# Designs tried in a protein design run: designed miniproteins, single chains, continued (5). Part 7

Each design is a single chain, and the fold is of that chain. pLDDT is the mean over its residues in the fold that is shown.

## One batch from the design tools (miniprotein)

Design m16226
Fold by ESMFold2-Fast:
Structure m16226 (fold): chain A 62 residues (1-62)
Amino acid sequence: KEKLEKALELLKEGKYEEAAELLKETLLSLGVSEEEAELVKQAILNGDIEKGEIAIDNILSS
């Protein structure tokens, strides 16, 4: 949870590569599948931050 908050702060700062990597690692630690975690990482790396945030919310809400 702490790492997730840090990753979201990195996104707001425009540090997309660091945020994407940290988010993938955090989601995997929470039991999210490799496929779903990779989709979040790719969305952020492609600059679609809104899509990345929505995907995270959907995964954590499921």
Scores: mean pLDDT 75

Design m16227
Fold by ESMFold2-Fast:
Structure m16227 (fold): chain A 89 residues (1-89)
Amino acid sequence: PSQKEIDFEAELGILEIQYAVALLSGDVDAYIRSLKRMAEVYRRAAKELPENAEKYQALADSYEKERTELENMPREEAIAKMKERVKEI
């Protein structure tokens, strides 16, 4: 793989761990931050790794959608949604 591919894989791996930790801890603000960061990195990957652009763009859109949903719901409801999400890990 190219250095760019290695760099994106490393960045995404770290973010996946941060995402899981935030989700397991029930920290809504940390979880929202992780979703935003994941979306940003996948959008950059879609632009810079054209072979997988469609997949990365879909992932970026998915994380962005989840972030906006969480930001627009009551905190108690967001925590309940995060607890349900933990069962899927």
Scores: mean pLDDT 82

Design m16228
Fold by ESMFold2-Fast:
Structure m16228 (fold): chain A 65 residues (1-65)
Amino acid sequence: SHMKEELRRKGEELVEEGVKAFEAGDYEKAAELFRKAAKYYDEAGDVLSAVGAEISAVGAEIEAE
């Protein structure tokens, strides 16, 4: 479905931005980006990618503390 493909693509873009933020040490921003990615993947019905993005967000949140 076109809409699910678009949502998944947005999730992928947000993960790429989150990884860049994480590598730059911007952990708060990385966590926000990974959380947004997880929501897009969930809306797309891509449960595995959504869970992966949530795990990445938790990792970034731990680093931000």
Scores: mean pLDDT 89

Design m16229
Fold by ESMFold2-Fast:
Structure m16229 (fold): chain A 77 residues (1-77)
Amino acid sequence: MKEKAEELYKKGIEADRNGDFETAAEYFEQAAKLYEEAGDYVNAARAWDGLASVYHLLGDQEKAEEARKKMEEVLKK
C-alpha cells in the first residue's frame, strides 16, 4: 500500500512537470488516499498539497481549497 502510494506520488510529480495537470491531479489524489489508509499522514498531506497546487493551475479554485482543507485535516492526526 505505502509503496504504491509513493509510486503514484512520483507519477503525479512527473505528470505535473510535463504540464499534464489533469493526470497529475488523479495521481496525487490516489496517492493521498493510499497514504491516509497506511497511516502516513505526513506524506498524505504532501500529496493533498500537490493536488491543491495542480487544481489552482487548472483554475479550479473550489477543488484547490478542498484539497488544502484535507491537507490540514490529516496534519492534525
Scores: mean pLDDT 85

Design m16230
Fold by ESMFold2-Fast:
Structure m16230 (fold): chain A 62 residues (1-62)
Amino acid sequence: EVEELVKKGEEAEKKKDYFTAAVYYYQAARKLPHGSKEYIELMKKAQDAGLKAAKESLEKYR
C-alpha cells in the first residue's frame, strides 16, 4: 500500500537513514499512475532523500 510505504520512508528520515527513505518513496511512487501529482511529489522526495544520503556519506569522509 502506498500510504504504508510513505510512512516507512518518513520513519527512515526520522532515523536519518536517507538511503532507506529514498527507496521507500521510490517504491511508493512506482505504484501510482506515472505523471500524477502524487507520483511527482514522491519521486521528488526520493530524489531529495537520495541526495541527503549522498551528502551524509561524504560527511563521513571529511
Scores: mean pLDDT 78

Design m16231
Fold by ESMFold2-Fast:
Structure m16231 (fold): chain A 84 residues (1-84)
Amino acid sequence: SLTGATDEEIEKVGELLKGVKTKEEAIKRGLEIVNQGLVSLASVLEWLRRNVNLGKDETTLLTAIQLARDLPGVDPDEVLDKYL
């Protein structure tokens, strides 16, 4: 489990990501709901790990995007481009 991820938050992520078909769409929409303050990044990462076969590299990428969003002067899209 990731720090701060609860089973209730992970369930909420599943409801919010209902109807997402691809891993890339799940990542994008997951980050959108984190940015909206609806769930923690930890809950999104744990849901993705359980439900969309999220690899270690993809988990690292999502963590890097979150860190980039929290740091002034870092572009999260530039981080994404390095891995996609």
Scores: mean pLDDT 66

Design m16232
Fold by ESMFold2-Fast:
Structure m16232 (fold): chain A 76 residues (1-76)
Amino acid sequence: SEVEDHAARLLQEVADEFRPLLEKLTPEQRKEVLHRFQETARRLMDLASQGKPVEEIEAELRRDAEELKAFIEKLL
């Protein structure tokens, strides 16, 4: 669906933004960050498959991305 395609693109954009930060982490720290990102991706794709509005998906991703960034900053 358009919403699922949009959610997938947004998730890829967030992944691309975090990639340089992941390079500064240890392998174990990277594994934890990736697990958290995968959980976010799974939840957002579930919301998209349920037909949730794009605006709600964007808001959820923004919140999750901010939480993930804060988590990464605690590791640096």
Scores: mean pLDDT 84

Design m16233
Fold by ESMFold2-Fast:
Formats: structure tokens, sequence, C-alpha cells
Structure m16233 (fold): chain A 86 residues (1-86)
């Protein structure tokens, strides 16, 4: 299966990237991580407990950043991740 030969990010790598972004005060870094996670979920990446918790932490940090777009995108991502994990 050709598609199995192009995994670009594992759930563990995704969770690490999201945790790194959650420690950043830069809304552009937060948005980049949200878009990365959205692309991974759209590509069928499994939502593990680690990934869901990392997204939750990023959402909390985005809400603190004062950027309403970052907060809105993070909240939408978290809801989508919860739905995919269920």
Amino acid sequence: DIFSQIPVISPEELAEALRTAANSDDPSVQVAAILLAKMALDAGSPVTDEVLEAIRRLMEKARQSGDPNAARLAERLYKEAEEKKA
C-alpha cells in the first residue's frame, strides 16, 4: 500500500509538537500547531489520549494569548478531536 509508505507524523510526534506550541506565547506558533493537527486528523491520524490532552492544553494556552482567532481554531480542533476519539 503506497499510502502506508508516507506517514508524515506519528501520534506521539504530534502530541510533542502540540505540547511545544502550548508553551509558546506566540499566537502564530499556536495557529501553526493547530493547522498541523487539523491536517493530521483529516489524514486519518488516530486521536490518542496524549494527542487529546495536548490539544486541550494548547486550547487553554490559546485562550490566554488574547488572539481570538487562535482561541477559536483551538476550540474547534479540540471538539473535532473529541468526536474522532469517541
Scores: mean pLDDT 77

Design m16234
Fold by ESMFold2-Fast:
Structure m16234 (fold): chain A 70 residues (1-70)
Amino acid sequence: KQEEIDKLIEEAKKTLSPELRDMVIKAIEYAKKGDIEKALQLRDEIRARFDTPEGEKAVELVLKAIELAQ
């Protein structure tokens, strides 16, 4: 589970712009800590600020991390 979540962080580092990358990594770290509420809040912030294909990919990475953390 932890290895799978770490792979999502690597994917974010390789594919996302610096601003989206930082938000996604922060959300994934909250999910790893079990702070699902903060992870979901960051997902909502990404969705609201980045109405783009890259933002959609960022949201998907966060949701996968939340699923793996539960």
Scores: mean pLDDT 81

Design m16235
Fold by ESMFold2-Fast:
Structure m16235 (fold): chain A 82 residues (1-82)
Amino acid sequence: DAIDLATSIAEKFASEIKEALSKFDADTAAQLSGLLSSTLSSASTKSEADIEEAVTDALKALKSGNADEAIAKLESLSSKFS
């Protein structure tokens, strides 16, 4: 199902997501992790392609190392899928 697919995609990128999140302080990392989870949950109600796009876009934002940019991008994605 969509949740299993979202989990599988997240697990594929788990190492990269964890490494990217490690660049932020604990509070920011927790906020970004929560936003990522929310975005994936919202995307799972749309399509498989939306889940993959959300993960890819979120990972790109996280890899930027810019907390404000990452938060804004994840909030935008979450709103888009709502």
Scores: mean pLDDT 71

Design m16236
Fold by ESMFold2-Fast:
Structure m16236 (fold): chain A 62 residues (1-62)
Amino acid sequence: GSEEGIKRIMELSGLSERAARALVEAYKSGDRSLRLAAIHELAEAAGISREEARELLDEAAE
């Protein structure tokens, strides 16, 4: 995972490092339901679109 991506998620959402890492792991899990839930949760927490949330999770997952 990208430390820069984790920091960006934290800055935009106000989530803790632990919560941000948990969302990234859910997104990486290969479970489509967990992936969609992680996108939705980040989008709501950060006040951004689901597409922007997905891009942040993709960057943090690498």
Scores: mean pLDDT 84

Design m16237
Fold by ESMFold2-Fast:
Structure m16237 (fold): chain A 63 residues (1-63)
Amino acid sequence: MIDAGTIPRDQARAAARAALHARGVPKELIDKATEEVISLLPDRDEIPASDFVAALDKVLAKL
């Protein structure tokens, strides 16, 4: 990425699922972990990439 950018909220769930899968989260946990990431995101249509990464790291630390 040339800049940090933002992630559209409608793409955030798919992006979170892909990132969690890439980190080796088991299929049985992936839906739960994805929903936890989404719950930590700000209530905005465009989600800052920094907030998305922070939410991913927080959920991964709990697994």
Scores: mean pLDDT 78

Design m16239
Fold by ESMFold2-Fast:
Structure m16239 (fold): chain A 63 residues (1-63)
Amino acid sequence: GHHHSLSDEQLDAFAKVARELKLSTRQIVAFVRREGEEAGMSEEEIERAVRRVLTLLGLPIPA
């Protein structure tokens, strides 16, 4: 449906999995962007989701 978006709780859950799997920043960004695009999120919402996950993992945010 058009209202499917990634919740903060879903992003937090993904961050835990990403930490356990030791995913790179590139892999995390690619995954969150793909999921956000499939969910019909705007580019701004996807960028905010990426920043949230990277911040939770203590990874650098691309400028």
Scores: mean pLDDT 78

Design m16240
Fold by ESMFold2-Fast:
Structure m16240 (fold): chain A 65 residues (1-65)
Amino acid sequence: SAEKLERLKEHGVEVVRGAAKALSGSDDVEVEVEITEEGKLIVTGKGGEVEVVLESDLSVALAAS
């Protein structure tokens, strides 16, 4: 379902934003999030790029949805 994919993407963005905020120690953190078909979560933050791999977990989540 497209709605479930959009909600999963939103949740992923929130988790990543929270982690980026905690790591940077700043309330003003801008991050760009991409979720690939393979379930990879790619984060580009102001000042750097971080790749978070959720291949197995995201695949299971999508199958369970």
Scores: mean pLDDT 54

Design m16241
Fold by ESMFold2-Fast:
Structure m16241 (fold): chain A 110 residues (1-110)
Amino acid sequence: AKEAAELAKRGGELAIRAGVLAVEEGYKKGNKEAINLGIAAALRGIGAVFNAELAIKTGDKELAIEAARDAISGGELAIEGGKLAGSKEAIELGKRAVELGKEALEKAKE
């Protein structure tokens, strides 16, 4: 549970960073959809970090699973926002967030 939550927290942090990059590059291009996806990615990443920190403190397996799912969802939104914004960095960080979230989810099932 604790190891899963730590991975989900890292995934959430990367989803926040990727989301912010999608917003910044979307703003520069005037792409409103990229901005909206970047905001959604960052918000889900914040949820992942919050739930992961709470899971680390409490040992709650369900919170670790929710954190992992939020990291995956945030990463996927950041990939889409990054594609629309043309941000290779947002896409790469978003992909890493999805990978960490998936690893967290598998470890949380053990």
Scores: mean pLDDT 91

Design m16242
Fold by ESMFold2-Fast:
Structure m16242 (fold): chain A 93 residues (1-93)
Amino acid sequence: SEELELEIERGVVLLALATGSVAARNSKDPKAKKVAEEFDKLGKAIAESELTLEQVREVRELVLKAMRLFNEGDYDGAIEELKKAIELVEKAK
């Protein structure tokens, strides 16, 4: 079922965003707090949206890239990728 696949993919993305937000808030770097805010903002935007399976997969790829950049200490890069994901979600309505 495409509907079931969509629910699973959304759940995975939302869990990844929650995990990333917690990790960023536990960082001592003040720039990491802005990364946490963007993770939280994207999570809220997804919760209020009706995304297609293709759109959720695109968001997932951006979130994974943001998480990688965050782990590398590239907070500005992580914020940029999360903002791209937010724009994608906002345009989906």
Scores: mean pLDDT 87

Design m16243
Fold by ESMFold2-Fast:
Structure m16243 (fold): chain A 97 residues (1-97)
Amino acid sequence: MQEEEDFVNKLKEKIEKELRSFARKLFDNDMTEEEYQKALAEFEEKLRQWLDEEAKRYNLSPELVEKLKSYFDELVAETEARMRRVLEIKREREKKK
């Protein structure tokens, strides 16, 4: 349970760091929606690879890995919603200029 919480927190921190980086790029440059979708897909793939590497490195139980994958799906959906909100704010800013 503590190990599960540690890995979930580590995943959340990694997601927040990437989300902050993406938000900054969206506000600071001309990142298109297509570039955003590509970056999101690459981000998801990197996180899946990270989870698989951590599972092998620390010999995580199959039950823990499946639980983390479930949390991963929820966190990715939440991150996508947050990124879309940031993109909409950028679009509104461009409309007001």
Scores: mean pLDDT 68

Design m16244
Fold by ESMFold2-Fast:
Structure m16244 (fold): chain A 60 residues (1-60)
Amino acid sequence: SEIEEAKKGAEEGDVGGAVKLGALARKGKISFEEARKYAEELEKKGQKSAATALLGAMKM
């Protein structure tokens, strides 16, 4: 799925995947709560740039 592709990219350090996941949250394809928790997981995995990009994309 598009969500799974975006998550895989973000976990591998692809900021574009993180931005796409934030856009999917804005479109209602995932909840903001789930996206926020996923950003916390990305930070725990050391993907701080991806986590920041995800949170930023959710606010646009």
Scores: mean pLDDT 80

Design m16245
Fold by ESMFold2-Fast:
Structure m16245 (fold): chain A 89 residues (1-89)
Amino acid sequence: AVEKAKELAREAIEAARRAIEAAKAGDILKAIGYLLRAVGYLLEAKKVAPENKEALEAAKLAVEAAKLALKGDFEKAEKLLEEAEKLLE
């Protein structure tokens, strides 16, 4: 259960990275698609291990990073992804 939640959080981080890349390229619709994917992974992680605070916080940071990328704040988005990755070490 704990390992599955961390795996879902890592998938959320990867989706957020793709959202940042798409937003930087000006492909806003693709970036929105990746944001929705990151949200999906966060919701699934909440269902399988609601008590895994590290995995849930990492997935939340990934979703926030994708949202910031859509607003054009790439520096803050990248910092949030770094924080999310550290939580899963």
Scores: mean pLDDT 86

Design m16246
Fold by ESMFold2-Fast:
Structure m16246 (fold): chain A 78 residues (1-78)
Amino acid sequence: KLELGKKAIELFQKGKEAYDSGNYEEAVKYFEEAAKLFIEAGDRKFAAHAYNMAAQAYRKLGDEEKAERYEKLSKELS
């Protein structure tokens, strides 16, 4: 009976904090986990946003292939 959306928001916020601190490796992990929980919660809009943030973090890491993949996932959910 735990609110998946609440957990997803917490993970998304941790991802943003990691991103803002320049810890892009940690940011992608949080955004990926948040996106999965948003999908399970039926929140496609927030899942799309989390995938887009993961894509931005992968670009900062120089991983253009993963960035493009997550951008595509974000667009498919929007």
Scores: mean pLDDT 85

Design m16247
Fold by ESMFold2-Fast:
Structure m16247 (fold): chain A 60 residues (1-60)
Amino acid sequence: MEERLELEILEALGRMALAVGDTELAIRLFEEALELAKRIGAPEEELKRIEEGLEEAREL
C-alpha cells in the first residue's frame, strides 16, 4: 500500500479531529503523520505543516 496515501489520510483525520475539538486524537494522528512523513522523506513544507498542526493541537 502506498505510504503517501496513508500520510494524506492521517493529515486529513488530524485536521478533522482539531475541527471537532478532539485534541488528544489530533495530537496522536499528527504524531503518526510526522513519523511517517520523516520515514518516507516527505518535503520539508509538508513536515512543517504537520508540525504546525501538532503545535495547534497541543495549545487547545
Scores: mean pLDDT 82

Design m16248
Fold by ESMFold2-Fast:
Structure m16248 (fold): chain A 89 residues (1-89)
Amino acid sequence: MSREEFLLEAEAGIHEIQAAVDDLIAKRYEKEGNYEKAAKYYQTAAEHYRRSADLYEQSKTPQGRVLAENSRKAAEDYEKKAEELKKKA
């Protein structure tokens, strides 16, 4: 792995950690019935997974390609959850 490939995958991993934090915050707001804030944080989690996917794909490694696909699927799931909660708000 080159330095460039390593840094892209490392940055992607940081975005995944940020998405996980947003998921925890969103779940707390959802439990409190604050669907507007829950939807906002799920949407931010989705945006972090989208950024992670782009970075993994830019690494051009076989592992990066698999992680990019997984990150895109995670983003789609969070986007769907945000939309469902917006309908309850």
Scores: mean pLDDT 87

Design m16249
Fold by ESMFold2-Fast:
Structure m16249 (fold): chain A 55 residues (1-55)
Amino acid sequence: MEQARRNAAIGLALELLRQGASPEEAKRAVVETLGVSEKTAEEAVRTAQAMLDAE
């Protein structure tokens, strides 16, 4: 799989969460904007949340 798509999805998810979007909204927007699979979007949102809640 292409790591570039994963990185883009994580970046977009982080921006949306920072703007106050819910995890579900962020996942939806990632799928619609980047055309990635639902699994990729789900993993990206999880990674973004983990980064914000790290430690």
Scores: mean pLDDT 78

Design m16250
Fold by ESMFold2-Fast:
Structure m16250 (fold): chain A 68 residues (1-68)
Amino acid sequence: MELIAIPIDEENVELISSVPGVLVLPDGTRIPLEGSIVLSKRELLEAELVLPDGTRLRLRDVVKVVVK
């Protein structure tokens, strides 16, 4: 499972997923992982990843932050 976060600016990151799933934000918003999405760093730290098999993971525990 590969999830990569690339910093865009001081507050925002681009999340790229190689696996299907749904991202659950702290406010309860659900976002399907269909390529890349832009998140705030706070959303990245607080979001939960739900995999197709029902596995629930904290996004911060599985994401790899890449610096160019």
Scores: mean pLDDT 77

Design m16251
Fold by ESMFold2-Fast:
Structure m16251 (fold): chain A 70 residues (1-70)
Amino acid sequence: EEEARREEIKKRLETLINKAKELYDQGSLEAKAVYLAAQEILKRLDSGQITIEEAERFVARLEEKLAELE
């Protein structure tokens, strides 16, 4: 169950990074902030610097922020 949650969060982060990069490449500086933050969260999750619960909360916030830009 823990591994399934980690993999789901990683998939969400990858989707978020890809969407934010597309908007950033189109000139959105707000999307650049989401892109950089999502990459940092993925890195910290992979290195064990943050918990699954913390990563899930950060991802949800970034997803909400990115949705405001769409």
Scores: mean pLDDT 82

Design m16252
Fold by ESMFold2-Fast:
Structure m16252 (fold): chain A 96 residues (1-96)
Amino acid sequence: MESLEILSEGINEASEYLREAEEVAGRRLALQVDRERLPDGRTRLSASAVDLETGEVIASSPAIVVGPDDVEAARRAAEALVEVGRRALEEARRRA
């Protein structure tokens, strides 16, 4: 599935930023990806970078709805996930 491949790439890139943010901050962080299957067959996606010690949400994405064949929506969702990782790294650098 082309849309799933695009989303997986975005999650991988976001996770790389989050790993760097963990090293900079000396904190454990998680990328939490929320997926909700909608009745019409689309999926609602959102992501958050969370500090595992405090539960603080460091960065979050808007919710994006992706159809099974909606490559453009998948790209927008992937970009939003990467932005969460990038913001978490920026925040880690600011706090270091």
Scores: mean pLDDT 82

Design m16253
Fold by ESMFold2-Fast:
Structure m16253 (fold): chain A 64 residues (1-64)
Amino acid sequence: RKRELGDAYEQTGLRYLENGDYEKAAKAFEKAARLYQESGDTERANRYKTLAEEAKKKFEEKKS
């Protein structure tokens, strides 16, 4: 269940990232990372945590 939810948030985050919506992408990747961590998928959790941080940084850069 948690892994499937993580996959859904991963896909949602990737779509937001493609559309340049870095704020929503960051939030989706953060949720995906959390769900993967709870399911024991540490490698995937770390990947999406990094992507969330990168998306958040891009959002802040475009803000000012």
Scores: mean pLDDT 79

Design m16254
Fold by ESMFold2-Fast:
Structure m16254 (fold): chain A 65 residues (1-65)
Amino acid sequence: DKEKIKKELLRKIGEILRVIGEMFDLELELKKGKISEEEYEKKKKELEERLKELKEEMRKLEEKL
């Protein structure tokens, strides 16, 4: 089970990196004028909430180690 938890943690790290990549792309879209500031703030908030959820999931998994 400890190995299963470690694999789950690595998967969550991969998900976090994907979300960070999406946040980076969102910043680039804003700087290129492809997205409005209002749309940027809305999408950024959604991505920040997803990061918060993933961090909580990781914390719960780490407690089982």
Scores: mean pLDDT 84

Design m16255
Fold by ESMFold2-Fast:
Structure m16255 (fold): chain A 95 residues (1-95)
Amino acid sequence: SQIDQLVQQFQSLARQIGDLFLEALKALQDRNLEELRRILEELESLIKQMESLYQQLKSLNAPQEVLDRIEASLKTAREGLKDLRRGLAKLEAEQ
């Protein structure tokens, strides 16, 4: 079904976002500003894709448990992105 295809896309996006968060934490630890900026731009793009996917699944009346999982993932990803952006801003202020 269209819902099944979108859920598969969500799973792929969630994995990519998770991997990029690990890379971002390493870049932050290494104080690699260029790499951190690149990863943050990629994370922002993937989060926007996941937001679009959520709206598509919502319009198709996807099961509530599917919508709840995506909403939780979006909340976590948005909070993580804010934390990383604060870390970047702190490092930039020190240089």
Scores: mean pLDDT 89

Design m16256
Fold by ESMFold2-Fast:
Structure m16256 (fold): chain A 73 residues (1-73)
Amino acid sequence: MLELIELLERMVELTEAGRTSEGAELTARLQALAEADPEALEELKKILEKLGDVTSVEQAREALRAAREEVEK
């Protein structure tokens, strides 16, 4: 679960930097983790809901950071 959040944070960083080719590999890892762990899929849904209204990379980072803080505790 935390690893999924970290991968999403990394993807946001790479997207902002214009390194979308590296983001493709991270997307594959994210998908594999979601398939391996059904609990991670539920957490991914929660993250996507928080990101649904995001209009900027900064807001995406804030939503992921909040999710990470909730998980790490």
Scores: mean pLDDT 67

Design m16257
Fold by ESMFold2-Fast:
Structure m16257 (fold): chain A 55 residues (1-55)
Amino acid sequence: GLSGLMRTFWENLVDGVIASKDPEAMEQLIRELESMLPLYPEEMQRLIDRLRAAM
């Protein structure tokens, strides 16, 4: 599983990108999170779902 510090890092990054209202930044972050799905499937899918819901 993802460490608490790494989880906080990704949650803060996702929050900031959503707040930016920049769809290109959101799509770029989704691509980065998708590359990490094999390592952290549940945590990364949740973050991807949040970004897609904000678009």
Scores: mean pLDDT 85

Design m16258
Fold by ESMFold2-Fast:
Structure m16258 (fold): chain A 58 residues (1-58)
Amino acid sequence: KIEELIKKIKEKVEKLGVDEEIKEILEYILKQALEEGASVSKLEEMLNNIEEDIEKSK
């Protein structure tokens, strides 16, 4: 379950097309939130907000 979420996070971050350094930071933040007990819905919200912001920046 956790491994599936980590894989999904990595795939989403890869698709964002940001710099490698930013990808590492985003992946770390999302993993930290998961480790701290954030819900799946909270992680999805965070990912959607990041994706939306980057899409608008293109």
Scores: mean pLDDT 71

Design m16259
Fold by ESMFold2-Fast:
Structure m16259 (fold): chain A 55 residues (1-55)
Amino acid sequence: SLIDEAAARARALGEMLGLPEERIEAVVARVRDALSALPVVTEEDVGRIVEEAFR
């Protein structure tokens, strides 16, 4: 699903940035929660929410 893809992208980005595991888990959970709250999920929503999670 797009939510699982977003979670995988967030994890990969967090690992590339050298974030601690607890921080990566928090970001992944935030991304999943934000996308799950939407009535429909698009690739645009995935990109925006993943980017915002690291700001």
Scores: mean pLDDT 82

Design m16260
Fold by ESMFold2-Fast:
Structure m16260 (fold): chain A 100 residues (1-100)
Amino acid sequence: SVAASEARGQTAVRLVNEAMEGEERKHPGGGLPARVVPLSAEEIIERLKRLLEEALERGEITPEQALAVFESVLAQLYIEGRLTEEEYRRLLEEARRWFS
């Protein structure tokens, strides 16, 4: 149905945004308020992989969609200069292995 296709598209966009947005982390020791810190490229990639694996296990996204989302995020991080060419190429090969 149209509604099912729209829901899957919204899930993919939500996962991308969730992975790429800063995370509220409490520092060890709890004396400071939680702050939003921009994630490193490696942290974004690890979060995205986990979120996509969980979504795949729940049947909320297809392997093809997971790969497309992951490749899109890698391309964006590369364009932003947050990944080297070598890291970008390596992660593309790994992503195809994870979501094939």
Scores: mean pLDDT 68

Design m16261
Fold by ESMFold2-Fast:
Structure m16261 (fold): chain A 73 residues (1-73)
Amino acid sequence: MSEEQKKELLRLIGEILRIIGEIEDLERELKKLEELPETEENRKKIEEIKKRIEELKKRREELLKKIEELEKT
């Protein structure tokens, strides 16, 4: 691997680690909300968090694919 590829790999890994941390925080918040009474307000918050987690998981998959592409060269 070139030094440029290594720097890009480290940048992508850093973004993935940040995304993993954000997903963990959101999953923890989701668990807390699921322990509360089922109100319309709580249902809306749960759906918003689930949507955000899904978006972050898709972003993580895209970054992992880029890492695999860099490692194969």
Scores: mean pLDDT 82

Design m16262
Fold by ESMFold2-Fast:
Structure m16262 (fold): chain A 88 residues (1-88)
Amino acid sequence: NPELRQQYNKELENLDKISIDDLLKKIEENSTPEELELAKKLIENLDGHKAIVELGKLMNKKGYSPEKILELIRNTVLLIGLLLKEKK
């Protein structure tokens, strides 16, 4: 979805204004303990592709709608983008 990709790009451009703590809080508010634990572990590895796939599968097992799955994926991508920016 090109429109969703543009949203990710816009968020990445504003990453200086978004803290890791704020993004983790958003994930925590919308996730189960299992989803949050998985997100933290995947962020640690900076493997965006695997993080997105695993979190999407977990959300699907929980019966979440595609819309909610995409929201979790977006939050994960933002966290990974922030960490990559921090290390450069």
Scores: mean pLDDT 59

